# Ledger of designs, part 82: designed miniproteins, single chains

Each design is a single chain, and the fold is of that chain. pLDDT is the mean over its residues in the fold that is shown.

## One batch from the design tools (miniprotein)

Design m2860
Fold by ESMFold2-Fast:
Structure m2860 (fold): chain A 66 residues (1-66)
Amino acid sequence: TVVDAIFSELDLAELALSNGNLDLAQAHLDKAEDLFEQNKDKITSTEVYVAIGLAIIGVREDIHLS
């Protein structure tokens, strides 16, 4: 699903960050954000929508604090 794809990209961003690859982490975050923006209409669960938003914010903060 698109939700699974978004969380997979966020997981890959955190993995890249753990390996010290900030450029790759940012690229995966950008993909997750793009998937979320392009597929907002398919994310009908408010709980899932909020969870994705918070996860994106968390990864973004982790990258900026690196």
Scores: mean pLDDT 86

Design m2861
Fold by ESMFold2-Fast:
Structure m2861 (fold): chain A 86 residues (1-86)
Amino acid sequence: MNATAVKTVDAPGIPLESGTSYDVTETVKRRLKEQGIEADVRGVVATVDGDTVSIGAVAATQEDARLAVDAAAELAKKGELKGERL
């Protein structure tokens, strides 16, 4: 069963286009591996609206989904969130 988590963060100056959604799954998976965190992440999408980013994650467990949205949120705040435009 897949679990879903969502998180909204303020990321003023994010280098992504407002009004656009991005598949950030690969970037989030790489960040979690760099931190030594094992999580079965299935998909992560970031939607940019002005200075706000809404992040949704799908994972094998609710804990994995939460880890994914938290990692994406930190990357967004640092201006390091990257992905393919949807």
Scores: mean pLDDT 82

Design m2862
Fold by ESMFold2-Fast:
Structure m2862 (fold): chain A 89 residues (1-89)
Amino acid sequence: SILDDPEFQEKLQEIDELARELAEALHAGDVEKAKELLKKLQEAYEELLKYVSTLELSPEDKEIVEELKKTVEGLIKQAEAKIKELEAE
């Protein structure tokens, strides 16, 4: 399973940590920190996708990756919207 791949686990952990820090920055109204963390999250996500593109994935692994993409991309969109809201205040 892709979930047992050490490189995938490491990259996923980095994304999880960045997502948590981003949520905290957004909750605190720290727009500049939120922007920096969003950029890092986007970069970490791109690196994960590059790594995944080098792997031979089972149909099950492909479904896991697609659900992960939906989750991360949804979080990025929500964060972008919240940053714009905070900048307008």
Scores: mean pLDDT 87

Design m2863
Fold by ESMFold2-Fast:
Formats: structure tokens, sequence, C-alpha cells
Structure m2863 (fold): chain A 85 residues (1-85)
């Protein structure tokens, strides 16, 4: 039905907005963390810099998994809406 198609298109758009939000958050996190790690290295705190980069790698990986999930949801909902047309 037309209402079901609109609902699926809305869900696809919501998933796309979540994807864009998580990409922006990951970019901001990486920029801040790399600046912090560079400052620690400049101060001679090599161990602190390594710990910051280790945390960045784990957090970036978590955002990557979320981005993949929302990307899949957006595609699945859009394809289902197209199938009902």
Amino acid sequence: SSSKIKQLEKKAEESRKKLDDYIAKEDALMAQGEAQAAALEAAGDLAGAREVRRRLTLESASYGVLAIGYSVLSVVNRKEAERLK
C-alpha cells in the first residue's frame, strides 16, 4: 500500500541520517584524538600517545560497525519500498 511504501522510505531516510551522524562523530573523534596523541608525543609521553591511539582505533572500529549497520538498514528499506511500487 502507499502508506507502507511511505513508512519504509521514512525508515530508510532515518537510517541514512543516523549513518551521516556517526560518520561526522567518527571524523571529529579522530581529529581530536590525533591532536591529543601528537601533543603527548611532543611532550615525550610516548606511552600516553600509544594509549590514545589504541583507544581511537577501538572507537573508530565501533563507529564503523554502526555505520555499516545503518547503511544496510537504509538500503534494505529502500529496496523493499521499490518492490512494493
Scores: mean pLDDT 83

Design m2864
Fold by ESMFold2-Fast:
Structure m2864 (fold): chain A 69 residues (1-69)
Amino acid sequence: MSEKEKKGIAVADTLARRIPDGASVTPAQAADLAGISVATLKSLLELKKMPKTITNDQALMLRAVLENK
């Protein structure tokens, strides 16, 4: 695993822990929770397009995808 992949997993894990189950946050709120910029969030999570909102389930799925590379 590269350093970028490890950072992506850590960010996805942070979002999965910080976003309440059944809740959603904006990309700006998610970036703030992770302590990074929205552009860095998009890059680290390997998102093709920025979603309007990020749910707890999406954060869990992103973590699983990044861990299974």
Scores: mean pLDDT 79

Design m2865
Fold by ESMFold2-Fast:
Structure m2865 (fold): chain A 95 residues (1-95)
Amino acid sequence: SVTDGTRGILEGLRRTYMDSIRWILETLSPEEALREITRIVQQFVDQMQRLYDYYLSNGDLDSAQVVRDIYQDFVDEVHRLMKEHGLPPVDVPPF
């Protein structure tokens, strides 16, 4: 289905962003990591917000829900990893 295809693509995107965040946390200083993670998290937020709004505007509520689910999973995992590394959470909007 279109929704299943959307889920697969977005799960791949989430994995790519998470791989970058893990590398940053393992490689950079805490100050540099916080700055860089904030930047790339904001890029992910902006991309997911645009996609969410797109699906809502087209009446595709199932795909919009997939975007929201992937976004929430991403936020939860980022906050968990940051906490494990002693960093404060990044401020992100709810969907």
Scores: mean pLDDT 88

Design m2866
Fold by ESMFold2-Fast:
Structure m2866 (fold): chain A 95 residues (1-95)
Amino acid sequence: SVIDAAKKAIEQSGLPEDVKKESLDYLDFIEKNNAEQEVSTALRVTALGLEDRGRDPRHVETLRQLSEGITPDFVSKEIASYIYAVLKSVVNNLK
């Protein structure tokens, strides 16, 4: 699932422990509210926006894979930061 892929990505990342905890709390809130599709859509939209702006194609592909529930083998701090921003945005839109 997209939630499982995002959880693994956050846990494998070099993000600070407080940001990891906040991200995992967001994922629990999303799962409780059946909002996995909103996360999938937001990750895909983020990937398309990065592609349109000519950003690193590896980041575009990783976010696209995450939107499909595929966990990448390696999660950079930049990718983890995009995931965090997406999760925070989705949770704020549900409140």
Scores: mean pLDDT 84

Design m2867
Fold by ESMFold2-Fast:
Structure m2867 (fold): chain A 78 residues (1-78)
Amino acid sequence: MKMSKQQLEIFVLAQVTMLIMRTYVELKVTKSPEAEKLYQKALELEEEVERKLKEGEDPEELLRKVEQFKEEVMKEIE
């Protein structure tokens, strides 16, 4: 509660960075096409999040999108 817009923006970016790191590790360990796709999606999500934050998008909406991708990553990695 009362997390500032700036704190939410930093938090969303931190979550995306963690997903990039996790998918990168998975790619290096497994070298699978699935891991490569997840890593590319993570990089694309970071670019989209940065762009949309600059456009004035609600960081809470972006956080939901990042959480959806986190669920996708968890499902694929199990």
Scores: mean pLDDT 82

Design m2868
Fold by ESMFold2-Fast:
Structure m2868 (fold): chain A 99 residues (1-99)
Amino acid sequence: KKVLSIGVGATVIESTLFEDGEIAEERVVPTPATPEALYEKLKEIIEEAREKEGVDAVVVSVGDAPAEHRAAVERAARDLGATLVPSGAAARAAAKELS
């Protein structure tokens, strides 16, 4: 199985693709400055992974961020059918277990 883990931090978004419990790909991109741009970037990352890699599940976390950015991450997770978890470590652990 393929599962995508996304950790949204203050300065970077880290994404890790797990395939059958192993890391297949890791990417780091800058965190967008606005909640709207953050929502669009998460949508881009999730939709691209589903289209190109055929991921079975997506797990998302958000760390140190303003309330508006956290709200944007929660909205993106809900709209795109991703599981929201409390930390990047939890997101990676969940993605590895599910893959």
Scores: mean pLDDT 81

Design m2869
Fold by ESMFold2-Fast:
Structure m2869 (fold): chain A 88 residues (1-88)
Amino acid sequence: AKYSRENLLITSELSMLTLAAILAAKLGDAEKALEYVRRGYELAQSHGLTRAAEYFQQAAKAIEAGDLEKGIEYAHQGVNAADEELAE
């Protein structure tokens, strides 16, 4: 397995941010959903997770356009991409 403690912490934080964004979106809180997704983008980008960062950026754009459901779908794909980029 290509998981270090640091990689597990990164994936866990991205997963928690995505769950928070999903909850905010289900409550209709676009501002909070966008905040959590942007934090996910920053975290992914700071660790060189290019595919994950791209998905979180698309999630932010979707939420800004009013499509909360599409935004959370992209955020979910961002977490999956991060998990793949941190593993072989």
Scores: mean pLDDT 82

Design m2870
Fold by ESMFold2-Fast:
Structure m2870 (fold): chain A 75 residues (1-75)
Amino acid sequence: MKTDEKSIKAIELIKEKLSPEELAALEALGGGPLTNVLDASNQRAIQFFQAGLGLEVDGVADDATIEALENFKKK
């Protein structure tokens, strides 16, 4: 499903953009490892980035969430 695919892509971008230490802290705060399935930990990770980027906080990745994540920490 389109929404699930985007949520998975958002989690992969989060893993790419965060340092290993930052990722471990986020996974601990989210209640478990980030997976390839949309679950509570993945939703919490997406919500943290949505809140930080000024997006709607729903835990569901849309095109705006993906675009914001792709530009996160870009130098």
Scores: mean pLDDT 68

Design m2871
Fold by ESMFold2-Fast:
Structure m2871 (fold): chain A 68 residues (1-68)
Amino acid sequence: MGLTPEVEEELEKKAEIVTDQALAGRSDERGAPVEEVSTEAQREQMKEAAREGLLTDMKLRGEVPATL
């Protein structure tokens, strides 16, 4: 696999925190809370995007191997 167990666990935890924070404080422009109206699929997509961003940052920092 391309990720070590430690990196995978850290990514999952950070992605969850980032997604939860984004949804908890976010509202639609007219005040509809995104957290309450978001589907499970939307939450999963946001978490996946956050994880991908974090992974890219870690690769740039050299925390994840460029090669397997």
Scores: mean pLDDT 65

Design m2872
Fold by ESMFold2-Fast:
Structure m2872 (fold): chain A 84 residues (1-84)
Amino acid sequence: GDSEEGIRQSRISSIRYALQLQGVPEEEAFKLAKRVVDGTATKEDLPVLKRVRKILEANSKGSKNPKAAQEELDFIDATIKKLS
């Protein structure tokens, strides 16, 4: 409900939905999304994160909040860069 927790939950939700669009089961998608948002993802997660980025980019083009969508993409790009 608080602004920082709200942002965290929004990011988890966006990554989780993108993973589910790749056929990842809901529970596993949630666990991976949490690892990414909490900064505990590993280099082994990079191929999945790159696929998630493409889905989030496609979804952002239809987003009713383009600024929030761009902030999610920037977060994923920063995460990929840190793990690369």
Scores: mean pLDDT 78

Design m2873
Fold by ESMFold2-Fast:
Structure m2873 (fold): chain A 67 residues (1-67)
Amino acid sequence: DLDALLAALAAGQPLSEQQLRIVRSHLAGQQAVQEAVKKINTENAPTVTASGSWDGVSVSATIDTLK
């Protein structure tokens, strides 16, 4: 339950290392996706790659805009 983990983190509740890793991966992934979407809208590129990071976790996303 990712929403519960995010709520617990925001409230400063203790999370296990595994739960924190899941949250960090999710936040890094969201950042990468948001940057990729922004590049698609700004650059009008057929393929966009973006990277995100949160608290030491890094994720890369590549999105094809081809029909």
Scores: mean pLDDT 64

Design m2874
Fold by ESMFold2-Fast:
Structure m2874 (fold): chain A 83 residues (1-83)
Amino acid sequence: MRDEILARLEELLARARDPRVQALLAEAIAYVRAGDLEKAQQKVTQVSSLLSLLSSKTGDRELFDLSVEATKINLEISKLIKE
C-alpha cells in the first residue's frame, strides 16, 4: 500500500510541469518514505489545491486530471493514517 502510494506520487511528479507542484510532490514523497503520513497528506492536499487552481485559470484538462489523481492519493494516505 505505501509502495503503491509512493509509485503514484513519483508518476505524478514525472507528469508535473509547474516547479511549485514538483517541489510539493518531492516533499510529499520524502515524508511518505520517512513514514510521516500526516505531513505527506498536508503536502498532497497543497498539490491538489494548486493543480485545481492552475486548471481553473488555464482551462488545461491535463492539470485537472492531475488534481483528481492527487485527490485520490490524498484519500489513500488518509485511510493509512486512520488505520
Scores: mean pLDDT 85

Design m2875
Fold by ESMFold2-Fast:
Structure m2875 (fold): chain A 68 residues (1-68)
Amino acid sequence: VLDLLVEAGLKYIEAGIYRSIARREKDPELRQKYIDEANRLTKEADELVKKALEEAKAQGIDPEAFRL
């Protein structure tokens, strides 16, 4: 569970960085590439969080314990 949450957290941080870069990018092609990469990372992170929450529920762990 912890490994999944760490991986998800890193992907969310990376996605946030790409979105920040995209906001300042004037080249439409580069902007779109950064947005696409951020969206990909966000989807992967969401799936990892979903898996971690389902595993936690199966083990009787309170989902609020993962609130950082």
Scores: mean pLDDT 76

Design m2876
Fold by ESMFold2-Fast:
Parts: C-alpha cells; sequence; structure tokens
Structure m2876 (fold): chain A 85 residues (1-85)
C-alpha cells in the first residue's frame, strides 16, 4: 500500500540519520519516531512529526536535509491516515 511504502522510505531515511550521528539521544529519538509511525494511527503520525521537528531544532546542519525529508514523509503518512477515517 502507499502507506506501507511511505513508512519504509522513512525507515530508510531514519537509518541514514542514525549512521551519520553518534549521538545516542538522536538515535533514540529517530527510533521512537519510526515506532510511532509503525502504529499506523493518526496519533502515532502526529507524535512522529513532533519528535522529528524537535530533532531538527537540535541536529547539526549536515542532518537537516535528511530530517526535512523524514518530516515530509511523516506528514504524507498523516494525510493518508486522515483520509482513511
Amino acid sequence: SELDKLVEELKKIGEEIKKKSTDPFLQRAIDAAIKALESKTVEGAETAIDILEYVKKHAPESLQELIDKAIELARKVLELLRKQS
């Protein structure tokens, strides 16, 4: 499904972010965002977006583009979930 494709794309971007950072807090935050999205609920998608936006504020410039892509994918997941309700 389109939802599953977007979740898998975000998981790949999350793994790229984790490989580029040795910060265990950032790694935990990315894992939490992915887990929230895997719930495939509106609440989970909103939680993932909140986590990713927090990460963006505190992440180095080198990670900003990847985090922006993750936020964009999470927003697309949210839009699809809202259309299913």
Scores: mean pLDDT 85

Design m2877
Fold by ESMFold2-Fast:
Structure m2877 (fold): chain A 90 residues (1-90)
Amino acid sequence: ELQRLIELSRKSDLVGRLALARRAARAGLFQSVQEAEEFARESGAEGEVLEVNGVKYSVVSVIMMVLTGQPLPPELQELLDRALARLEAL
């Protein structure tokens, strides 16, 4: 599963990569910040940030928010939900 999500992320834009990272984190595929950083590197999202309402989000920050139980802002959550739906529809 993790390898499949990495491969999909490599073919996705940043919003898609963030959506797949959130999905992987919610599925319990990460145990540490180091694993989150490795996912960002392997998916090609290392150093990439998305700015929403003046706040910058990276693949690592989204994974860590899920792991620490921090809720994602509603605007970001909806954006990622739509991106994930498009990726799953091909």
Scores: mean pLDDT 81

Design m2878
Fold by ESMFold2-Fast:
Structure m2878 (fold): chain A 71 residues (1-71)
Amino acid sequence: SREIEEKKKKLLEEAEKHLKLLGEYIEKSNELDKKAKETGREAILEGASYGMLAVGYASSAVSDRKEAEKL
């Protein structure tokens, strides 16, 4: 039905959004890891925080995609 198609589209859009955020936070984590090697300990802790956010977004994207596949 159209309702199922609309729900599936919304879940895929949310998954895509989470994948984009995952990429953004992986990039930030990598930039801070590079700075940590050049400048100090504070950048290492900030990089770890972005890495954890990236894992969260990856988990959400996988969940939304699996839910969309069931429809």
Scores: mean pLDDT 76

Design m2879
Fold by ESMFold2-Fast:
Structure m2879 (fold): chain A 98 residues (1-98)
Amino acid sequence: MEEQLERLAEAFEKAGLPEVAEYVRNRDADGLIELADKYYEEAKKNNDPLFINKADFYYRVAARIYELEGDTERAEEVRAYMDKKINEIEKKLQEKKK
């Protein structure tokens, strides 16, 4: 478990995402969910699809942390929450294009 989290953190550092690596090392899935929620609210506020991609990314990393810790139920809950939030904002952005 710990080795898998460290491998994931190392992968994010190599990808130029040291802040994300730190969340993984600290097992701070809740902090990543809070960060994703902030990007989701910015996407709603300014209609910028780039913030949707950021929110999706951080929710996925949070779910992966729970999964690697053996909390598959919480990982599935985060993925369901993400799907609901992302689908809502994508639908709203499509409606505003018309």
Scores: mean pLDDT 79

Design m2880
Fold by ESMFold2-Fast:
Structure m2880 (fold): chain A 70 residues (1-70)
Amino acid sequence: MEEREKLIRELREVGEEAVAAAGQLGPELAEQVRATTEGYIAAGEIGGAEVAKRMLERMRALRDALLAAL
C-alpha cells in the first residue's frame, strides 16, 4: 500500500539519524544500529504498513535514546 512506502522512507531517515548519533558514541554501536535499521526496514517491507509503523516507532525511540546519551 502507498502508506507502507512512506513509512519505509521515514524509517530510513530516522535510521540514518540514529546511526549518526551512535557513531558519535562509537563505531561498534554505529554498526549495530545500522544492522537494526536494515532489519526493521526488511520487516516493514515484508509485514506491511502496520509492521512498518511499529518498526518506525521503535526506530524513533532508539534515535531519541541515542541523542539523549550525547
Scores: mean pLDDT 84

Design m2881
Fold by ESMFold2-Fast:
Structure m2881 (fold): chain A 103 residues (1-103)
Amino acid sequence: SDIDIVSKKFELNDDKTNVLENILSLKEFSQAEIESIAYIISKTADPSVIASHASRIAALDPGELADLKKLAKGKTLDDASLKEALEKVEGSIDALKQAVERT
């Protein structure tokens, strides 16, 4: 994976880069997913906050991950705001798919 390139692109320090590497070790990700995860990490003041939620972030589908990235835009994430954002995006794609199938 292009961890070094992505870390430089999003200006991740060593601690944030280590969190990215740990998340990327949990499953295989597309380049778009890697960039979304790196962006979310870049918006977090404390890398340990992302580390504590690594498994939840890794479990997101690409659409849920893109929505989490949107919720991170324009703000700094702490533990409370990251948990709230994760709760909002978890299962949102299933709800959207169900709505499209009914229409």
Scores: mean pLDDT 77

Design m2882
Fold by ESMFold2-Fast:
Structure m2882 (fold): chain A 100 residues (1-100)
Amino acid sequence: MERLREAVERARAAAERLRAALAAGDDEAAVRAADEAVRAAEEAYRLALETGEFELGEEALEIALETVKAALRHVEIRIPELIGRILRVIGLRLDLELKK
């Protein structure tokens, strides 16, 4: 439980870093923040499967999805990688929904 909450908090922290990077016009920092959010959400997904806390896993995945979508709307670099991350997060969300 504690590690799962920490993973959700890391996803939120990455979303905040994305907002700061976008405000600064730093596309590289924005992409790194989106990557951090996805990694945190992937850990939350794995922990949710182990603990049955699907709501927390879904929350982390939703944060990651919105973070990557925000990066895609504003950055002009690494667009194919960001699209791949969106598809990954959507797939994990569908998997959690089916396992409920």
Scores: mean pLDDT 85

Design m2883
Fold by ESMFold2-Fast:
Structure m2883 (fold): chain A 83 residues (1-83)
Amino acid sequence: DHYRALVRRAAARLGLAALSPAQEDRLAETLAKFGVRDEDYLDLGVDIALKSFVDPSLSPEAQAVEAIEGGAAFGGLLEKTVG
């Protein structure tokens, strides 16, 4: 699945070895909802989310999950605008 592959790649980029299948499914659905298909736009969205609203006191895993979830919205907007 293209969206699951994007989720796994984003998680690996943030230093996570693995996500549970349930987390992968949920995040993949979020990417599909916002229409983010390009890994570069997802990475930009994730970086925006990390700086804007992800709580830096959370564990690295929790920060990564929240950043991917929130980053999907920003990534989808960027891809629609410039991609």
Scores: mean pLDDT 80

Design m2884
Fold by ESMFold2-Fast:
Structure m2884 (fold): chain A 83 residues (1-83)
Amino acid sequence: PRPPKGTLDVYELQILLRMLGFTHIPADGKVGPKTAAAIEALKRWQAENGLEDNGILGPEASAWLFSSRENQAALRAALADVR
């Protein structure tokens, strides 16, 4: 299987989460407990929105998210319990 192109790596995902207000997540490219919890919340959000629940924000998911402030608000709400 080929790795998906255009998916956000762990570091890029951490930066995106910090930009959404989750500044408690370290931007170190490592999957620690806080990053793992955020990935699990992302998988839940993906499943609820008919996306593959792989915990990776792909190009289609990124385009969908940035096409609408409502989509961005939904992701923030799904991640709100990540502490």
Scores: mean pLDDT 64

Design m2885
Fold by ESMFold2-Fast:
Structure m2885 (fold): chain A 92 residues (1-92)
Amino acid sequence: ELDELVARARELAADPEAAAARAAELRARVEAAVAGASPEEEVAIAREVAPELLVLEAARVARHASEEEVRAKVEELRAATEAELAAALAAA
């Protein structure tokens, strides 16, 4: 849900150290999961991690932005990510 993504982005924006730790953990999990994965499995992994990636990107913007601006950014990133995942799935 959009409200949950916005709330999480604001929480991470207040704690940059936690945001950095989550980004490192996500990167490590993706690298481990992608190792030996088929193209279809890679798309599935990307789809599973997309919400967390959106929250991390929104948190980077949220540090000096209003809640309305954060919400707009989350919506923009979500739409862009869904379009990219749909294109990747069609190409697989």
Scores: mean pLDDT 70

Design m2886
Fold by ESMFold2-Fast:
Structure m2886 (fold): chain A 89 residues (1-89)
Amino acid sequence: AKELARSRLSSPAEEIIDALIKEYGLSREEAKKVAIEVLQEKIDEIMARIDAARDDPMAVVKEAVESVKPLENLATLLGKSSAEVAAAL
């Protein structure tokens, strides 16, 4: 289940949930929990790379761009704005 969610992190949150329900027979609540966990793990990885690359502005920009869709999806699943989720990092 987590591998499918990881492969679809650039897709809208609703599509990730629907794919988990369809492929694994999860309930909506179970699919949402898996999607949130995978998105949080991905955001933590990106934030660690941003901190490591702080002295390289181009690397920081690349990682920040990669974080946009995971942050939007996590915000949607948590019922918050992307700005609120980003402020909590």
Scores: mean pLDDT 74

Design m2887
Fold by ESMFold2-Fast:
Structure m2887 (fold): chain A 118 residues (1-118)
Amino acid sequence: MELTPSEEDIEKAVEQFRAALAHTRTLDPETVEAALKAIRDAIREGLPEEYLGVIVSLATAGANVEAIDAAYRAMKEGKSPAEVFREAAKASTDPATQRALEINAEAVERVDAGRAAR
């Protein structure tokens, strides 16, 4: 788009996401910082806003640092939100987190398929 986000705008967005994640009492601090780093990098690289929501969903579902890193790599490769959730699920070692991420992938695919099928 026409405007490049300023560093001030990026940091304001990161602080909003930090506040949102801080309300989730069970999150590992390393996971929170990995998610915020991915959000900052995604905004700087001009990745779609959909990916910011994916990163937040990963952190709140209990994704570890490795799962968030795998997801961000998939985002940079231009993979769909559903594929990003599946790559994060593969990198996760917790079965409950893997299941939550697969459910998120299926939900995103159903929304996209419904829109396309009309």
Scores: mean pLDDT 76

Design m2888
Fold by ESMFold2-Fast:
Structure m2888 (fold): chain A 66 residues (1-66)
Amino acid sequence: SEEEERRYRDLAAFYFILNREELVKKMSVEEAEKYFREHGLDIGRAYVERRKQLEELKKKIEELNK
């Protein structure tokens, strides 16, 4: 089914990202988006936006714990 194919592609992309996590962590939002696009990964933009949101949330939590 298309749903199963989509899940398989998402899983494959996730494994690709995990193997390059150290490299991707050092990239800007624009650089990471370009990197994923060059490798045919449609999730690149959503992944980078999610990371940015989590980083902003972490900063807010740190301020609350001071």
Scores: mean pLDDT 66

Design m2889
Fold by ESMFold2-Fast:
Structure m2889 (fold): chain A 71 residues (1-71)
Amino acid sequence: SEMDELEEELERLEREGVRAHIAGDRAALAQVYRRMAELYEEMAKLEKDPERKKQLLEKAEHLRSQAEALE
């Protein structure tokens, strides 16, 4: 499903984020966090449950905040 594809891409970005963090690459880590936030926003568009949709959007906002902190 489209949701499963987004979840798989999110897992890949999580691994990229770990590598960027270990490398001390703040710019790469910020980019990963922004891409992850975009994926959570896309997942929220597909989500039918209001509570789960809210949780996905909150995760996206948190990731955007973390990316800004790396600037």
Scores: mean pLDDT 89

Design m2890
Fold by ESMFold2-Fast:
Structure m2890 (fold): chain A 100 residues (1-100)
Amino acid sequence: KIKENAIESALRTAEMLLELSEEVPDPEHSEKLRELAEKIREAAEKGDLEEAKKKLEEAIRLLREVSREAEAAGDLELARRLDAAAIAAGGALYLVEKAL
């Protein structure tokens, strides 16, 4: 149940990252979010919780950085969604760590 919850949470986080990658105006940040979404999904589907942990940590850092950029650009809605995704990724990370 703990491992299953960790996998499901990581998969939901990957979906959020993929959706946000389409809305982020910086093409480099968009590409990195998409790559992280793919890596997290792949790790979760394989049950590789150590890799999922690493990629979730990278995703949280990137989401916070991009959220600050969106806020500075005046896109408060995008910044809010990026921050919400970082919180969700943090929850997924907690579950992954608990399952390790």
Scores: mean pLDDT 88

Design m2891
Fold by ESMFold2-Fast:
Structure m2891 (fold): chain A 77 residues (1-77)
Amino acid sequence: SEADQQALAQTQAALEAGRAYTAHVAAYGEAGKVTEAYLQQAQERAQQLIQQGNYVQARQQAGDLINQGVVDSAKVL
């Protein structure tokens, strides 16, 4: 559906934003490791949900994990 295509595109955009942020903070030691861990979880969850055709949940869960990585990395900067 159009909604599924939009959710898939938003999932891909969220993961791309997470990769860009992780690359940006990679030099900051613990913060870089925190963002990398959340990015890996987001990628794995998104892949599983997309494989099941659950694009809306993939978008929500990947986005939440990427955002949590930003929040938690800020605590160790």
Scores: mean pLDDT 86

Design m2892
Fold by ESMFold2-Fast:
Structure m2892 (fold): chain A 89 residues (1-89)
Amino acid sequence: NDERLKELLSSAPEEVQKLANEFVELLKQGKLFEAYDILLKLKKEYASQYPELVSLLERLFGQEVMKLLDEGKVDEATELIKRLYSESL
């Protein structure tokens, strides 16, 4: 939801806004591995202070992974899922 994302970003520092906007742009481009790297950074540094924002970004990422599965790109989706479950925050 664009309204929810805007509201959550308006209360976040400029660095968080920049990273979140870069993440969304990478998702739009289908660059899911690059988007995951930004999401991981946001989770490590900001999840405790901005849990709702990080949760929303994780949901957006999950939707794109589900889209890969629906499009039959199972190997790519599986690799992303493995990274999500093997990476410690």
Scores: mean pLDDT 78

Design m2893
Fold by ESMFold2-Fast:
Structure m2893 (fold): chain A 70 residues (1-70)
Amino acid sequence: GLKLSPQLQQDVDDAMDLIAASVTKLAVDRGIKTVAEFAKATGLSVETAEEMSKLAAERGFAEELPREPE
């Protein structure tokens, strides 16, 4: 892990909020219900899609997407 100054941490946090909001909007607009569907829609790996879903949930924009269909 890199040591970040408080100011750099705030800039990173603001950028992550924008990414989380964009991910949430994409999932809602396209009816994406699982991490696998999100990965397919975006061209990302399943692991990256899962991390983006967790980020959106942690930031309060959405619930975390399940890894597999229920």
Scores: mean pLDDT 69

